# Ledger of designs, part 4: designed miniproteins, single chains

Each design is a single chain, and the fold is of that chain. pLDDT is the mean over its residues in the fold that is shown.

## One batch from the design tools (miniprotein)

Design m107
Fold by ESMFold2-Fast:
Structure m107 (fold): chain A 91 residues (1-91)
Amino acid sequence: ALEEARRLLDYGVDALEKISPEAAKAFREYGEKALEAAQKGNLDEARKIMDEGIKKVVEIAEKYDPSRVEEAKNIAESLAAGLLRLAEKLR
């Protein structure tokens, strides 16, 4: 589960890097924090961290390339949902 979650995070970071390297970096930071919270058994905290991560990715994409904001948001939301589903299996 943890290795699968890290692989999914890497995949999401690579996808976001093609839109904005700064957005990709933000997603990695929030994703790692969310996985750490989930490993400690705090899934509610992991969800909050991922919600904040999605907002940050959208903010960065909006400043970097407004035409790709919807694409970046869709990637971040899909990957966050996948990460949280895998994190639930860690409990």
Scores: mean pLDDT 82

Design m108
Fold by ESMFold2-Fast:
Structure m108 (fold): chain A 57 residues (1-57)
Amino acid sequence: MLDDAKDGLRWVMRRAGLSEEEIEEILANVKTTAEAGEEIRRLFARHPELVDPPEAP
């Protein structure tokens, strides 16, 4: 669901070092699961280390 996708995206963005303000701004603009998926792909493209060492808090 969209909420689950937003939670995953929030986790990845925090892992990538984005600020709370940036995370909330991006999430406010994510209105569909497809948009959340696009943001996740962009983050992995910019931060390859997030793909290789998949660690959850």
Scores: mean pLDDT 71

Design m109
Fold by ESMFold2-Fast:
Structure m109 (fold): chain A 70 residues (1-70)
Amino acid sequence: SREEAIALAVAAILTAGLDFELKYRPDLPESERQRMLAAAQEAIDRVEELDPDNPVVKKMRERLAAAQAA
């Protein structure tokens, strides 16, 4: 559906953006890091609400967990 497609696109963009920023900006302000983490979590949660069995959700959550641990 359109909602599923938009949710997937948003989650993918936010997750990739977070990975990029954390890899190339170790001095990223903590407030900005927390904002990006929260936005990525909300986007992934939205995808899971619409399509709970989507294998991409598991991969995105693993990437988010790695980002939080860094």
Scores: mean pLDDT 81

Design m110
Fold by ESMFold2-Fast:
Order: sequence, then C-alpha cells, then structure tokens
Structure m110 (fold): chain A 87 residues (1-87)
Amino acid sequence: NSLIEQLELELEMEKELVEKGLLPKEVVDLLEKALEAAKAKDYLTAMQYYGKAGALSEEAIEKLSEEEKELVKKKEEELLKKAMEIR
C-alpha cells in the first residue's frame, strides 16, 4: 500500500535526524506506533501518534540552532519530494 510505503519513508528520515541529534528518540518511537496502527488499519490511532510525533518534533526543532534547523528543513524537503513520487 502506498500509504504504508510513505509512512515507512517518513520513519527512515526521522530516524536519520535522531541519529544526528536533531530530534529526540521519542519521535521515532511515536512514528513506529503510528505505522503499526496503520498496518492494523486503525487509521485514527495512527493519525493520533503521527500528530504527537509531529508536535514533539516541532518543539525539538524550536530549540535547535540556525544551522541545525537548516539541516532539518533539507531532510523534510527530501521526504516531501519522495512522497510526491509515491503518490
């Protein structure tokens, strides 16, 4: 399913940002829970976990330096381009 493929791509990107110290590990944990819910076809729960991951990610990004914020934006742009191709 294209949806699950897109979610797996998002998880890979967020994991890379966590490895670089730009995001907390909890963001990846929440996205993994969202992906598992989506695979179970519990889309409401999946959306709730994605929302929590997004909120935590934005809070973490606000605390970053200007250089670190630029790195995050570049990774987000890469993800958006790949997601557009999957759709």
Scores: mean pLDDT 78

Design m111
Fold by ESMFold2-Fast:
Structure m111 (fold): chain A 96 residues (1-96)
Amino acid sequence: SAMEKALRERAKRLYAGILALEEGVRLARELLEDPEALKELFGLTPEELREALARVEAEIERARPEREELEHYLTEEEKKEIEERVRRLREEALAA
């Protein structure tokens, strides 16, 4: 039971990490619509951000089978709780 609990907690952390990464990609894509803000905040060109996003998105696609396994392993309630936690962390980060 202790090992099963540890594996479940690890699965929840991995799922939260995937959701946070996907959210980060969405936010970064919004910055592509505002090149001025991108340059002011990060010193990046739209081209450099597109190249970085393409690499991250390729990794997300490569990890799709593992993501699907996590979605089937976790309950709907557990997934909902993780989604709410990721959303709160985003709101806190944007408020800083």
Scores: mean pLDDT 81

Design m112
Fold by ESMFold2-Fast:
Structure m112 (fold): chain A 84 residues (1-84)
Amino acid sequence: MLLSLAEIIARIQRLSPEQRRALAAQLEKLDLDLTNKALLLVSTASVNSFSDSLRIAEALFSTLSSEEQEEIRRALQEGLDALE
């Protein structure tokens, strides 16, 4: 099951700074066209409140196709699952 954007942000915010760096490194290894956008979501969730992070993430996603949104959510979920 693919996590929602809200759940992905919540999981990123529960990570330690070291785990967030590990997540970013994992995303960089994927060499995806959307990797920079996924990395932006990680950095946004690291420095903002949940509500602000979700608002920024939703604004970014509104510029993307449904396929691109799913690709970013899948990459972030796979990276988060690798840290468990």
Scores: mean pLDDT 80

Design m113
Fold by ESMFold2-Fast:
Parts: sequence; C-alpha cells; structure tokens
Structure m113 (fold): chain A 95 residues (1-95)
Amino acid sequence: MEKAKERLEKLERDEEAFREYLEKLLEEGKITEEDFEAALEVLEDFVARSKAHIVLTYEVPKEEAIEWLEKFLEVESVPTIREAAKKELEKIKKE
C-alpha cells in the first residue's frame, strides 16, 4: 500500500500541475479551447494508463483496482493488452 500511495500522490501532483499549466495557456490566449480539450483528453489517457501500471505493480485496494482497470479499458485499443487487463480485472473481482 505505501508504495502504491506514494506513486498515486506523485501522479495526482503531476496531473494537477499539468492541468494548471494548460489553464494558464488558455487564459493567456496561447492555445484554443479545442487545443485545451485535446490536451486534457491526452492527460486523462496518460493518468488512466499510469493508474493501471500502479495496480499491476503494487498492492492496491480491490475497489480502486477495479475502477482504475475499468478506466484503462476505456482508453486502451490494443486487443491483446485489453484481454490481459480483462483477465486481471476478473481475478481481482473474484478475490
């Protein structure tokens, strides 16, 4: 749990810092609303993948592990990786 928590807290800080950076660029007129939305979508994809990596690498509470793997499946399009993630999700749900 401690290692998973430290990795999650770092990810949350990095996500917040990047969101604040994008908001500043938008407010300064350096990017468009469309650019901002596209960048947020990329950030959400990155966060979902990073949380899946935390679940696969460290011990995470069952409910959070399920939520993060389900979110990962929303952004992952590679069939072999999706199938591996679905199998991991099923194992966690059965425990």
Scores: mean pLDDT 79

Design m114
Fold by ESMFold2-Fast:
Structure m114 (fold): chain A 87 residues (1-87)
Amino acid sequence: SEERKKVAIMTGLLLRIMGLFIQLKIEGKADDKTIQKVGKLLVSIIQGKNVDKSIKEILDIFKKAGMPEKDLKVVKEDLETLKKIIE
């Protein structure tokens, strides 16, 4: 039950992060190469590898792509929550 709850929370966080990033792609601000890179970084976080570096790199990518500050805050909080779940 606890493991199922963690998976459900992680899935929701990942969907929200990706939804905000897909919005940037729809606006022409992110390319397929950038999306693939973010996907690899998210997988690294879930695997517990280079977590802090991966979080910083994702946030830098989204900021450079022109994500609004309010959405960047949501992404940061979601990535920090993912880190707490995998620790």
Scores: mean pLDDT 85

Design m115
Fold by ESMFold2-Fast:
Structure m115 (fold): chain A 78 residues (1-78)
Amino acid sequence: SVEDFVNEQKKKFLEEIKPLEDEAVRAVIDGDWERAQELLAEIHEKEKKFREEMIDKLQETFGLSREEAEALLDKAGF
């Protein structure tokens, strides 16, 4: 299903981003705010790219409109 596809892709993305999130948390704890900001910027760019790639995939594979794809990703927490 569309929901199963989104959930599988979300799980994969969260596994890929987790090391950066963990490093950002460590940077905050260590008081390295410059490093934390760099890592958060990298996370933000990866999230934006993933969202756009998912919109394209949902449109191509499942025939969703852009609005439907965006709504589904918003519901999934992206």
Scores: mean pLDDT 85

Design m116
Fold by ESMFold2-Fast:
Structure m116 (fold): chain A 73 residues (1-73)
Amino acid sequence: SALAAEAAALNAEAAKRYEQVKDDKEKLIALVEELAERRLALALAAAPAERHEELRARFDEVLAEDLAAIKAA
């Protein structure tokens, strides 16, 4: 499917960009925030409208946890 291909391409891009910034916390935080927004857009495109508010809340929660972990390291 088109969405599966977009998700696979995003994951490949994410892996390459992560290697470039993994030793720079400020750049890593910026990348994680950008990727979370892009992944949310793909999830919303794949889901019925009734799930959108729930998905936004879940993605916000996961992003907050990921950012806290990076900042604590």
Scores: mean pLDDT 88

Design m117
Fold by ESMFold2-Fast:
Parts: sequence; structure tokens; C-alpha cells
Structure m117 (fold): chain A 76 residues (1-76)
Amino acid sequence: SEIEKLIEKQKEYETAMANARKRLDELVKQAEETIKKNPDDEELRMKLNREVALAEADVAAYEIAYIVTKLGIEKL
């Protein structure tokens, strides 16, 4: 059934989104603590900010995938 496949995919994206959000929260905390301990390390700060930005992008990508899948189910 097409609807069963979409429901399964929705659950996968919901789980991926939750995991991505947890990872973002952990990375933000680690970045803040690391920068606080190394205030003059500009290269480290830029690296950590980039890692946080990538984690934010992952959250956004999974949120979009979840919404698209949910809308697909509603149209069936």
C-alpha cells in the first residue's frame, strides 16, 4: 500500500528530525564550552560555528522532508 509506505517514511523522518535536534543542542553546548575555554582561538571558533551551521541545516532538511511526507499522506 502506497499510504503504508508514506506512513513508514514519515516515522523515519520524525525520528531523524528528533535525533538531528538533539545533536544540534549537544553541538551548541559543546561549542559554547569549548569557545569559553579557548577565547583567543579564532580558527577553532570558526570550525565550531561551521559544525553548528551544518547541524542546523540537517534539522531544516529533515523538517522539510517530514512536512512534505505528511502533506503527501493528506492528499491520498
Scores: mean pLDDT 86

Design m118
Fold by ESMFold2-Fast:
Formats: structure tokens, sequence, C-alpha cells
Structure m118 (fold): chain A 88 residues (1-88)
């Protein structure tokens, strides 16, 4: 559902404004996996595994790769790109 993707992007924006960059990148990755059609429970499991096993830079690289293939409205894509740029 588009509403769940939008909600996670909004959470990521709020986390960036609070300086919580690791949590913000996880929220972005969750939004992008949902945009690819992954079920919510699978998104939670995958993001937990990546958070445990990847550095912040590896998570940023993963988010950029996911964004390149994600089917997102232009406004959502622009917002995700802006959030990733603020985390870098």
Amino acid sequence: RTARIRARIRVARALVQQGRYDQAILAIISALLLAQGMPQDDVSAQTARWAANMTRQQMIDRAQALLATADLPADYRAEVRAIIAQIQ
C-alpha cells in the first residue's frame, strides 16, 4: 500500500532532522523494499539482518541500489534521494 511507503519516508525525514542517521537509512530501505512488493514481515526481517551485518556506508550503498530499481512516484523518489544525500 502506497500509504505505508509514504509513512516510512516521513519517519526517515524526521529521523534525519533529529540526527538519527542509522535509523533514517533503515527507514528508507524499509520504504524501498515495500515499494518492490516485499511483504511487511519480510521487510522487517531483512532490515534487521542488514542492520546487524552491514556498516552505515554499505546500508547507504544498498539504499541507492534499491532506489535505482524501485517503482516510486516522482515526488517520493525525489524525497528519498534528498534524505540519502543528507545522511551521506
Scores: mean pLDDT 82

Design m119
Fold by ESMFold2-Fast:
Parts: sequence; structure tokens; C-alpha cells
Structure m119 (fold): chain A 94 residues (1-94)
Amino acid sequence: MKEAVELLKSPDPEKQVEAARRIAEMGPEEGKEAVDELIDLLKNSPDLEVQFAAAEALGRIKSEEAIKKMKELIENSTDPVVKQAAEEALKLAE
């Protein structure tokens, strides 16, 4: 998990996407450690593919914290891309 979280901080968008996918595959217990970093990428990444990969990972993790933070982003974000990605992620979590 720590290795995958460090890859989320990579300057390479392809590595960030791969890291988000790997974190999603680890399941909800291990994935919850990455929720804050995935939320940060969804909200602040300049790369659209990274934003959607982070949102998909959050949806697959399905933790209560991830769901809560995605709902907060939908409610409070002014970025339509962030809102759309978070809404699609919530559909995966349901």
C-alpha cells in the first residue's frame, strides 16, 4: 500500500493512473489508506485521465469515508469535471 500511495505522487500521469488502479484492486481495507491522496488527485490533478482514475478507485474502494468525501465534492466543487467523475464513482460504490 505505501508503495502505491507514493506512486500517486509521481510526476508521471501514467504512473498515477496505474497506482490508482492497483489501490482499487487491494480492496476497501487497504484502499482506505489512500482515500485522502485519491481525493486530492480527483480535485487538483491537471490531468483528466488521472482525475477519472482516482474517482474510479474511490468508487471501487467503497469505504464510508470515500463515499462521504465524494458526496462533499459533488456538493461543494465548482469544477464540472470533478463533479462528473465523483458522481460516476458513487454509481460504482452502489
Scores: mean pLDDT 79

Design m120
Fold by ESMFold2-Fast:
Structure m120 (fold): chain A 77 residues (1-77)
Amino acid sequence: SMEAEIRAAARRAGYSDEEVELLLRLYRKELNNEEPSPEEREQMRRLLLRLLERRYERERNEAEYQRALAQIDALFA
C-alpha cells in the first residue's frame, strides 16, 4: 500500500516512530479531504525545523540553512 511505502521510505530516511506516525496521520487526512488541525500544522512545522537542524549539522551550510528557514516561515505564515 502507499501507506506502507511512505512508512518504509520515512524510516529509511531516519525519521523517528513519532515523526512517521505524524506523516501518516497527515497523509490519511489528505486522502479524506480533511484539513490538518492548527496543532497538526504546528507539529508539521516543528518536524520540518528538526529536519532542517539535522541537515545543518551534516552540511554546516549557513546560507542554505537561512534560506530553508525562511521558506518554512513563509509556508506557515
Scores: mean pLDDT 78

Design m121
Fold by ESMFold2-Fast:
Structure m121 (fold): chain A 60 residues (1-60)
Amino acid sequence: MSGEEVFLREFGRLLRGAGAAAAPDLTGIENWSEEELRKIPPFRDLSDEEFEALLAWLKQ
């Protein structure tokens, strides 16, 4: 699975469940540390493989 697919899947789920007002501010997310990304609810429960795919996509 590509990092883009992981991102769209998890944030799509968050937005459908909680609405856009509950979504975190993702401005500059491509510059966030791995530790910060791993703490946010949409990415907290990702497998290591899915999280690494997400990081590879974000660092491009």
Scores: mean pLDDT 68

Design m122
Fold by ESMFold2-Fast:
Structure m122 (fold): chain A 78 residues (1-78)
Amino acid sequence: EIGALEKLSNETIEKIMDLIENTSDKEELLEKVRKLLEEEGLSEKEIKAILSILEKILNGDESALEALKVLQKKLSEL
């Protein structure tokens, strides 16, 4: 499941972060992220895995979300 996050590009992570900053309703946020991932061509299984991880991170603290962003940036630079 965590491997699904490694498939996200920096651009996709940036769009997700923008949605988090500009969307106050959690359900609306998850729906917008789902649509973004579908438009980026991810499979239903990958989308569900990523949304599950994102919801878990959003239920935590800001450091968990920042860790996700740093991980994706690091992977794209390798």
Scores: mean pLDDT 68

Design m123
Fold by ESMFold2-Fast:
Structure m123 (fold): chain A 72 residues (1-72)
Amino acid sequence: NDGFINKEEFVVFLKKAVELSPGKNKQFTEEELEEAFKAFDKDKDGRISFSEFLSLVKALSISLKVSEEDLL
């Protein structure tokens, strides 16, 4: 609730995105989830800004044809 997305919230988000788009045999491992978080955490502060996160949510909702609420 501090206007940033922490690692736990990011992992939950990615898992929901995968569930909404059943990727068959292509699933995220714990290591892949950690690498994804680090790739988006460019400030290296262990958090992603809420604005950057919302941009990602919007892009994914369009690509997956789901609502933003379903990803959160």
Scores: mean pLDDT 67

Design m124
Fold by ESMFold2-Fast:
Structure m124 (fold): chain A 57 residues (1-57)
Amino acid sequence: DEEERRRRLAEQRQERRQQAIKENAPKAVETAATVAGLDFDLERVQNVQAAPVTFTP
């Protein structure tokens, strides 16, 4: 009984996590890209000027 309940709760948590990740993934990726950049200021300025922003997740 407890094992079945644990498994159901774990599956629900995993499904909720996966759904939340899918929904938040595009926003998180943009934030992570900004933070991960060593010279994020230079890359951001160059990307804004050189590359047309075409990212619609």
Scores: mean pLDDT 59

Design m125
Fold by ESMFold2-Fast:
Structure m125 (fold): chain A 87 residues (1-87)
Amino acid sequence: SMAKILADLEAANEAFLKEMEPLVEKLLKEKDEEKAEKLKKELDEKVFEASARLLAALKKRKLVSEPLAEEDLEEAREEIEASLKAS
């Protein structure tokens, strides 16, 4: 149902924001360039993994909260990387 899909996406979004908020705060306050680059890389990696999970779930007709096979996640990661290179 649409309600179930929306509830799943809402919960996933809430979890993602809770994970990202402390990293974003650290990045905004970081004055050391090397440490800022490490934080940025961590943020980029988390955004990439969340995007791959969403794409994999969509392609497999699953909820984002459902377990996904590593093969499906790897396929999604490759598609996102290819899309970024094509842009």
Scores: mean pLDDT 81

Design m126
Fold by ESMFold2-Fast:
Structure m126 (fold): chain A 99 residues (1-99)
Amino acid sequence: SSMEELKKKEEEEREIERRLALVHQMRAKIAAGKDAEAYAEMEAIWRKQLAEQKELERRKKVLEKTNPAEAEKIKEQLEREKAIQQRVVEREKAEIEAG
């Protein structure tokens, strides 16, 4: 339904806003002279995301042989995550360019 499509769009928008808020917090910490703290927090988040992505890709490869339908769901999840990451990068770039 159109309501379900709106809910999915709103959910993706909220996720993008959450990630942008984190970017703003990290930039604020850097501006306050807390570069080492901001870098350590960003690295921890990046390592967690990378580990989760690698585990999903591992599960997808195993499931491609045993359950192709479940492998396709994981593929869709990975594609959605990449789309969200791209939109966050684009919005951050637009904010920087806007001044």
Scores: mean pLDDT 82

Design m127
Fold by ESMFold2-Fast:
Structure m127 (fold): chain A 80 residues (1-80)
Amino acid sequence: DEEKYKEIQKKILEIVLEKLYEKGLISEEEYEEFLKKIKEGTGAEYLSELIREKGLDNDLVQEILAEAVEEVYKELEKEK
């Protein structure tokens, strides 16, 4: 189901957003813009731009993304 896939991706990106903000890697303005892009379905593209523009450590971003994916799939596993 394409809709369910989009919902899962949105949840992953929302967790990535929270972790980036909690670690002080993005500003409040960048947090608001990223949240808007996630809602519009362009969050993944915006994340790529944000990494490039801010010079974020790719290894750190990959760790955050892996943690977010694990959290979302762990939540889905509990629902089954």
Scores: mean pLDDT 81

Design m128
Fold by ESMFold2-Fast:
Structure m128 (fold): chain A 82 residues (1-82)
Amino acid sequence: SLAEAEEMLERFRQQLEELRAFVEKTTDVKLLEGALQSLDDTLQQLEQLKKQYPELAERIAVLEEEVRELKELIREKLKELS
């Protein structure tokens, strides 16, 4: 349902906040690489939600941008650690 999709978006937002805090404090390359994979999976799920619930497209686009920003942060951190 639309309500379940909205709850899923709120859960993704909370998970991104937790992941950002984790990324800021970790130097473990394997964990950072795992975080990138997790974010790619999140983007795929958001794309599917957009197709199923076009009404949420604007909210999903904001969350997609947050995911892309976090991916960039992780990539930069991985560069510094290599």
Scores: mean pLDDT 86

Design m129
Fold by ESMFold2-Fast:
Structure m129 (fold): chain A 70 residues (1-70)
Amino acid sequence: MTKEQRIEDLNILKKGIEEGKLTPETRAALKRLVGDPSLFSKVGEALHYYNVEKDPEKALKILDEMIKSI
């Protein structure tokens, strides 16, 4: 993935979490993000907070920190 595509896909995932909707676009972005070895662990951590801990604020914070680090 390019740096630009990583930022775009992270923003698509953030929007999906903020809206509480898993659109086809959100699912495609998520598939690309989890397929990237450099992003897999942090994306998994964000999804753990969103799906398991039911803490979307923490999930969004993790995604924001990832975007800033790219």
Scores: mean pLDDT 82

Design m130
Fold by ESMFold2-Fast:
Structure m130 (fold): chain A 91 residues (1-91)
Amino acid sequence: SRLLSREQLERYIQVLELIAEKIAENFPGLSERIKKKLEEVRRMLDDPSVSLEEQQRAIEQVFAELHFRLLLEGVSAAEFHRLFLEALSEV
């Protein structure tokens, strides 16, 4: 996909962190897993040897895992879309 700016990547991480918080009550194990992966991605952002493209790929992989695992837990694509838009409106 198109390369995002650093500001857009930071906002993307914030959206995913908010989704992890929103699902924590119903899916505490998945929430914790995603939060740990986002911490690793934040460390990549602090590493000057990691390219913007590599940072974006890491974030996109966390998004894909979150979406897929929520589908397996019975959260529909429509419900996930609603969670994403709600989180996006808060950042």
Scores: mean pLDDT 87

Design m131
Fold by ESMFold2-Fast:
Structure m131 (fold): chain A 64 residues (1-64)
Amino acid sequence: GETSENSFLRDIVSDEVVEAADLILRLMFEEGKSLEEAVEEALKHFSKEVVEKAVEIVKSLLEK
């Protein structure tokens, strides 16, 4: 409910970052999309801030 909005939103944002990173990786490796194209697709489903954090994770995984 609205009473838990701030705490609940914080937890949801963390989960969304992981989901956005997974989506970007799947689009790149399963669909053959570039990082930029995968990011544009993720932006249709997640907020820009979530996608930016997900991109940091994805880049860390890709760079070794």
Scores: mean pLDDT 73

Design m132
Fold by ESMFold2-Fast:
Structure m132 (fold): chain A 78 residues (1-78)
Amino acid sequence: MTSYVISLVDGEVKIGIRVETPEGPVNALGAFEFFTDYKKKEETEILKEFGPGTKLSELLKTYNELLKEERFKKIVKE
């Protein structure tokens, strides 16, 4: 199972992919939770999470919308 995240890493908006081993939906969700916890230790902020099967076009649209937010425009312009 594959899921996508958009996260803030060191002040930059980045797209991440979480790929699960095919053990089942509960294991896929559990591993995503561990991945999120790991990112918190690295001072990473999760901005948007996408479910499995989300189309790349929707991911890119949301990514571009987040880049247009005022809080991220300040980081990019500075």
Scores: mean pLDDT 54

Design m133
Fold by ESMFold2-Fast:
Structure m133 (fold): chain A 72 residues (1-72)
Amino acid sequence: SEEAWREVDAVARGMKIANEATKEVEAKHPDLPKEKVLEVFVRAMGEAIALAETLSDEEVYRRVKELAEKLA
């Protein structure tokens, strides 16, 4: 179904965007503990997946990057 495909697409896109945003934050804060990096990634991933259902990759990345930086 179209709905199921959109959900799968949102998950895949959200995971990619969250990973990229988290890696950028990790690179800017190399002293950040692994546990904190994982916490940032998990929260960013949940937000990115939810946003990816309705927003473009560019908008999702912008919002998720802001969230990741605030959580670091």
Scores: mean pLDDT 82

Design m134
Fold by ESMFold2-Fast:
Structure m134 (fold): chain A 75 residues (1-75)
Amino acid sequence: SLEEIIEKTREEVREALEKYPDDEEVQKLAREVEENIRELENADPSNKLEVARKLAVLTITSSALYFEIRRLERR
């Protein structure tokens, strides 16, 4: 469900910030993910195209955060 995706994504953001609390890039990406969660929560649920577009943007920014965490873990 959409609610499960949002909850999981918020948990991923929390874990990223706990692991790298002083990393500026992680903080920036975490803020972008949280902004995209708010945009998705504010979407009209009857407008399926709007929900799909906002979910796509959330997925892109969540992926960017994931890849940044992986980059930091390798170094």
Scores: mean pLDDT 86

Design m135
Fold by ESMFold2-Fast:
Structure m135 (fold): chain A 66 residues (1-66)
Amino acid sequence: KLSEEQWKKLEELIKNSPLAITEWRPFFEKAGFTPSDEQIAALHALWDQPNLTLDQLLEQIRKILS
C-alpha cells in the first residue's frame, strides 16, 4: 500500500507529466513504490477511459494502488 507521502509524490508527478503514460515504472520509482503486475494492468484499463477528469483519475489511481 502507498503511504500518504508516496501518494503525494505520485500525484505531483502525474499532475506535472503527460497523462498518456506508456511507462509507469519511473513514476513509482520516484514515489518509492513497487507496483504489482495486476496494479499496472488496472492502471492501463483506467487510461482507456477518455472522459475522466484529472481529480477522478487521481482518485481511481489511489484506489488501485491502495
Scores: mean pLDDT 69

Design m136
Fold by ESMFold2-Fast:
Structure m136 (fold): chain A 77 residues (1-77)
Amino acid sequence: MKEEEEKKKEIEERAREEMLKSGYSQEEIDAAKNKDLDKLEEIIRKNSNLSDREIAQRVTAIMLSYIGALLQAELAL
């Protein structure tokens, strides 16, 4: 139980590091980790002048990038 939780935290930390190195903000990464699509949309709306379509596309891109980072971290461990 604790070992599995520890491994999960290590994977999440590695994914966070990779996302930060790729230029994503901590706020965007936290929203992606929590699968909080509403929060991601809010962050993008505050920091950009994008259309609803472009915001939805960026939310999807950030989520896919985070999932990819998690998979890469898991495969590396």
Scores: mean pLDDT 80

Design m137
Fold by ESMFold2-Fast:
Structure m137 (fold): chain A 83 residues (1-83)
Amino acid sequence: MEKIIEELKELIREAVKKKLEGGEFELEYGTFVSLLDMAYSLYKLYKDKEEFKNIMYTIIDEFEKLFGDKEIAEKMKKIVEEL
């Protein structure tokens, strides 16, 4: 599970790099990383894998709306689905 959170963080970093060289998305990047860490913390407490997947899909959908990167969003959804 921790490895999957790190893989999702790497994909978000790739989307940030693709959109703009120069750090204009640093706040948004930090927000999504924090949301992923919170979702994983909730999973460690409750052990509800289905609810964890639902939270992850919600985070990914909001990421797609903000960054507009459908390719990265679909890669993230695939990682979550394989859980």
Scores: mean pLDDT 77

Design m138
Fold by ESMFold2-Fast:
Structure m138 (fold): chain A 85 residues (1-85)
Amino acid sequence: SLEEIIKKLNDFIKEAEKNKPKAVASRQKALQDYLDEVNKRLIDEKNKQIQAELERITKELEDSIKAVEDNVKALEAQRKALEAQ
């Protein structure tokens, strides 16, 4: 009967859970802990690389802006000299 099949399945489930090796659970946890540690290290290293590159690009941008400002100032000085003639 269907009820006898369900009872047998429940008994098999209980026996499987009771006999689950603690070593398997410990190994699964150790693997997950290791993967979590590796992922954290990779994220931290990648973030440091991104930050260093961002700082480099920002400095290059600031240097470029200063060069343009210095050129504008030189051109303004030239214009003022011509206006004084």
Scores: mean pLDDT 76

Design m139
Fold by ESMFold2-Fast:
Structure m139 (fold): chain A 88 residues (1-88)
Amino acid sequence: MGSDTANSGSAAEKAETVVLPLLGSRSNGALFALLAHYLAGHRKIVIVASDDEAGRKAAEEAKRMAEKLGLKDIEVRYLPREEVLKLM
């Protein structure tokens, strides 16, 4: 079973998904990053926020902005702060 594992990207086939890490201290920076990705032509955004009050608040604000920008494929993931920090 399975027939394909040997490859190396010659073409950018997996460039449509962007991961946006949020630690929840300041939502403004996350909103600017989201806008920058939107202007760069990215359509799918995965928001990874810390699993705390500040992280949830920042993720909600970022999601609302993404919806206003017409982004339909928005996913929100909550991780421990340490895991979110690794993405920065």
Scores: mean pLDDT 66

Design m140
Fold by ESMFold2-Fast:
Structure m140 (fold): chain A 107 residues (1-107)
Amino acid sequence: MEEIIQKALQIVQDWLAQHPAETASPADVVALADEIVSLLEREKASDEEKFEVIKAVIDFLVQQDASVEQITLFTLTFIKRFPQLRDEIFEYLKKHYPAVAKLLEAL
């Protein structure tokens, strides 16, 4: 668990170094989500591990001043790859990041 989270956060840190959050295009955000998905597939992560990783990544993106739109697009891309986690992710977002949850429901 902890090692997979650390690897995911390293991917986000490397992405932010190339794409400061305020300058990242929608394509850059989708590419970040695809890199995290590829990590989880390679590591054969359980649904519990996938959920812990997405929470850690969203928390970190918020701390780095990523926009509501960027976090929403990242999360939507992740849910499209792991639709079984949709309800758990929505519950998490409604509690911690209601603006992201609201925008995601509109999509």
Scores: mean pLDDT 85

Design m141
Fold by ESMFold2-Fast:
Structure m141 (fold): chain A 65 residues (1-65)
Amino acid sequence: MEKEIKRIAYRILKLQEENPEIPVDKLIDAASEELGIPKDKLVQAYNELKANPELREKIEKEAKD
């Protein structure tokens, strides 16, 4: 579960970087509704990835496998 939440947060982070005009809250809400993941869990994972480049790189490598 936690690893899946981090992968989803990573995708949200990439979408936000590609589309900076879209509020991140809107992307998180959409992912939470579609995947049945608590919004607060996605917010926490998103903020952790944004603050930690090393963690982001680990998730990115896992996503490419």
Scores: mean pLDDT 77

Design m142
Fold by ESMFold2-Fast:
Structure m142 (fold): chain A 62 residues (1-62)
Amino acid sequence: DEATKKEIAEELERAEREAVRYYILTGDAEAAQAIFEERLRELGKKYGLSVEEIRKIYRELL
């Protein structure tokens, strides 16, 4: 579904911005990565997709 893919893409962009902002403010790369991974899990639950499927969508955006 095209609308669902667009929504997932927008949420992934928000998750990436949140993690990057955290890293800029704190310098803690491990904590920033953990924030991003937690958002991927939340998206997987919300859309009924595996974390691996969410990561594939993210890679397609690069």
Scores: mean pLDDT 82

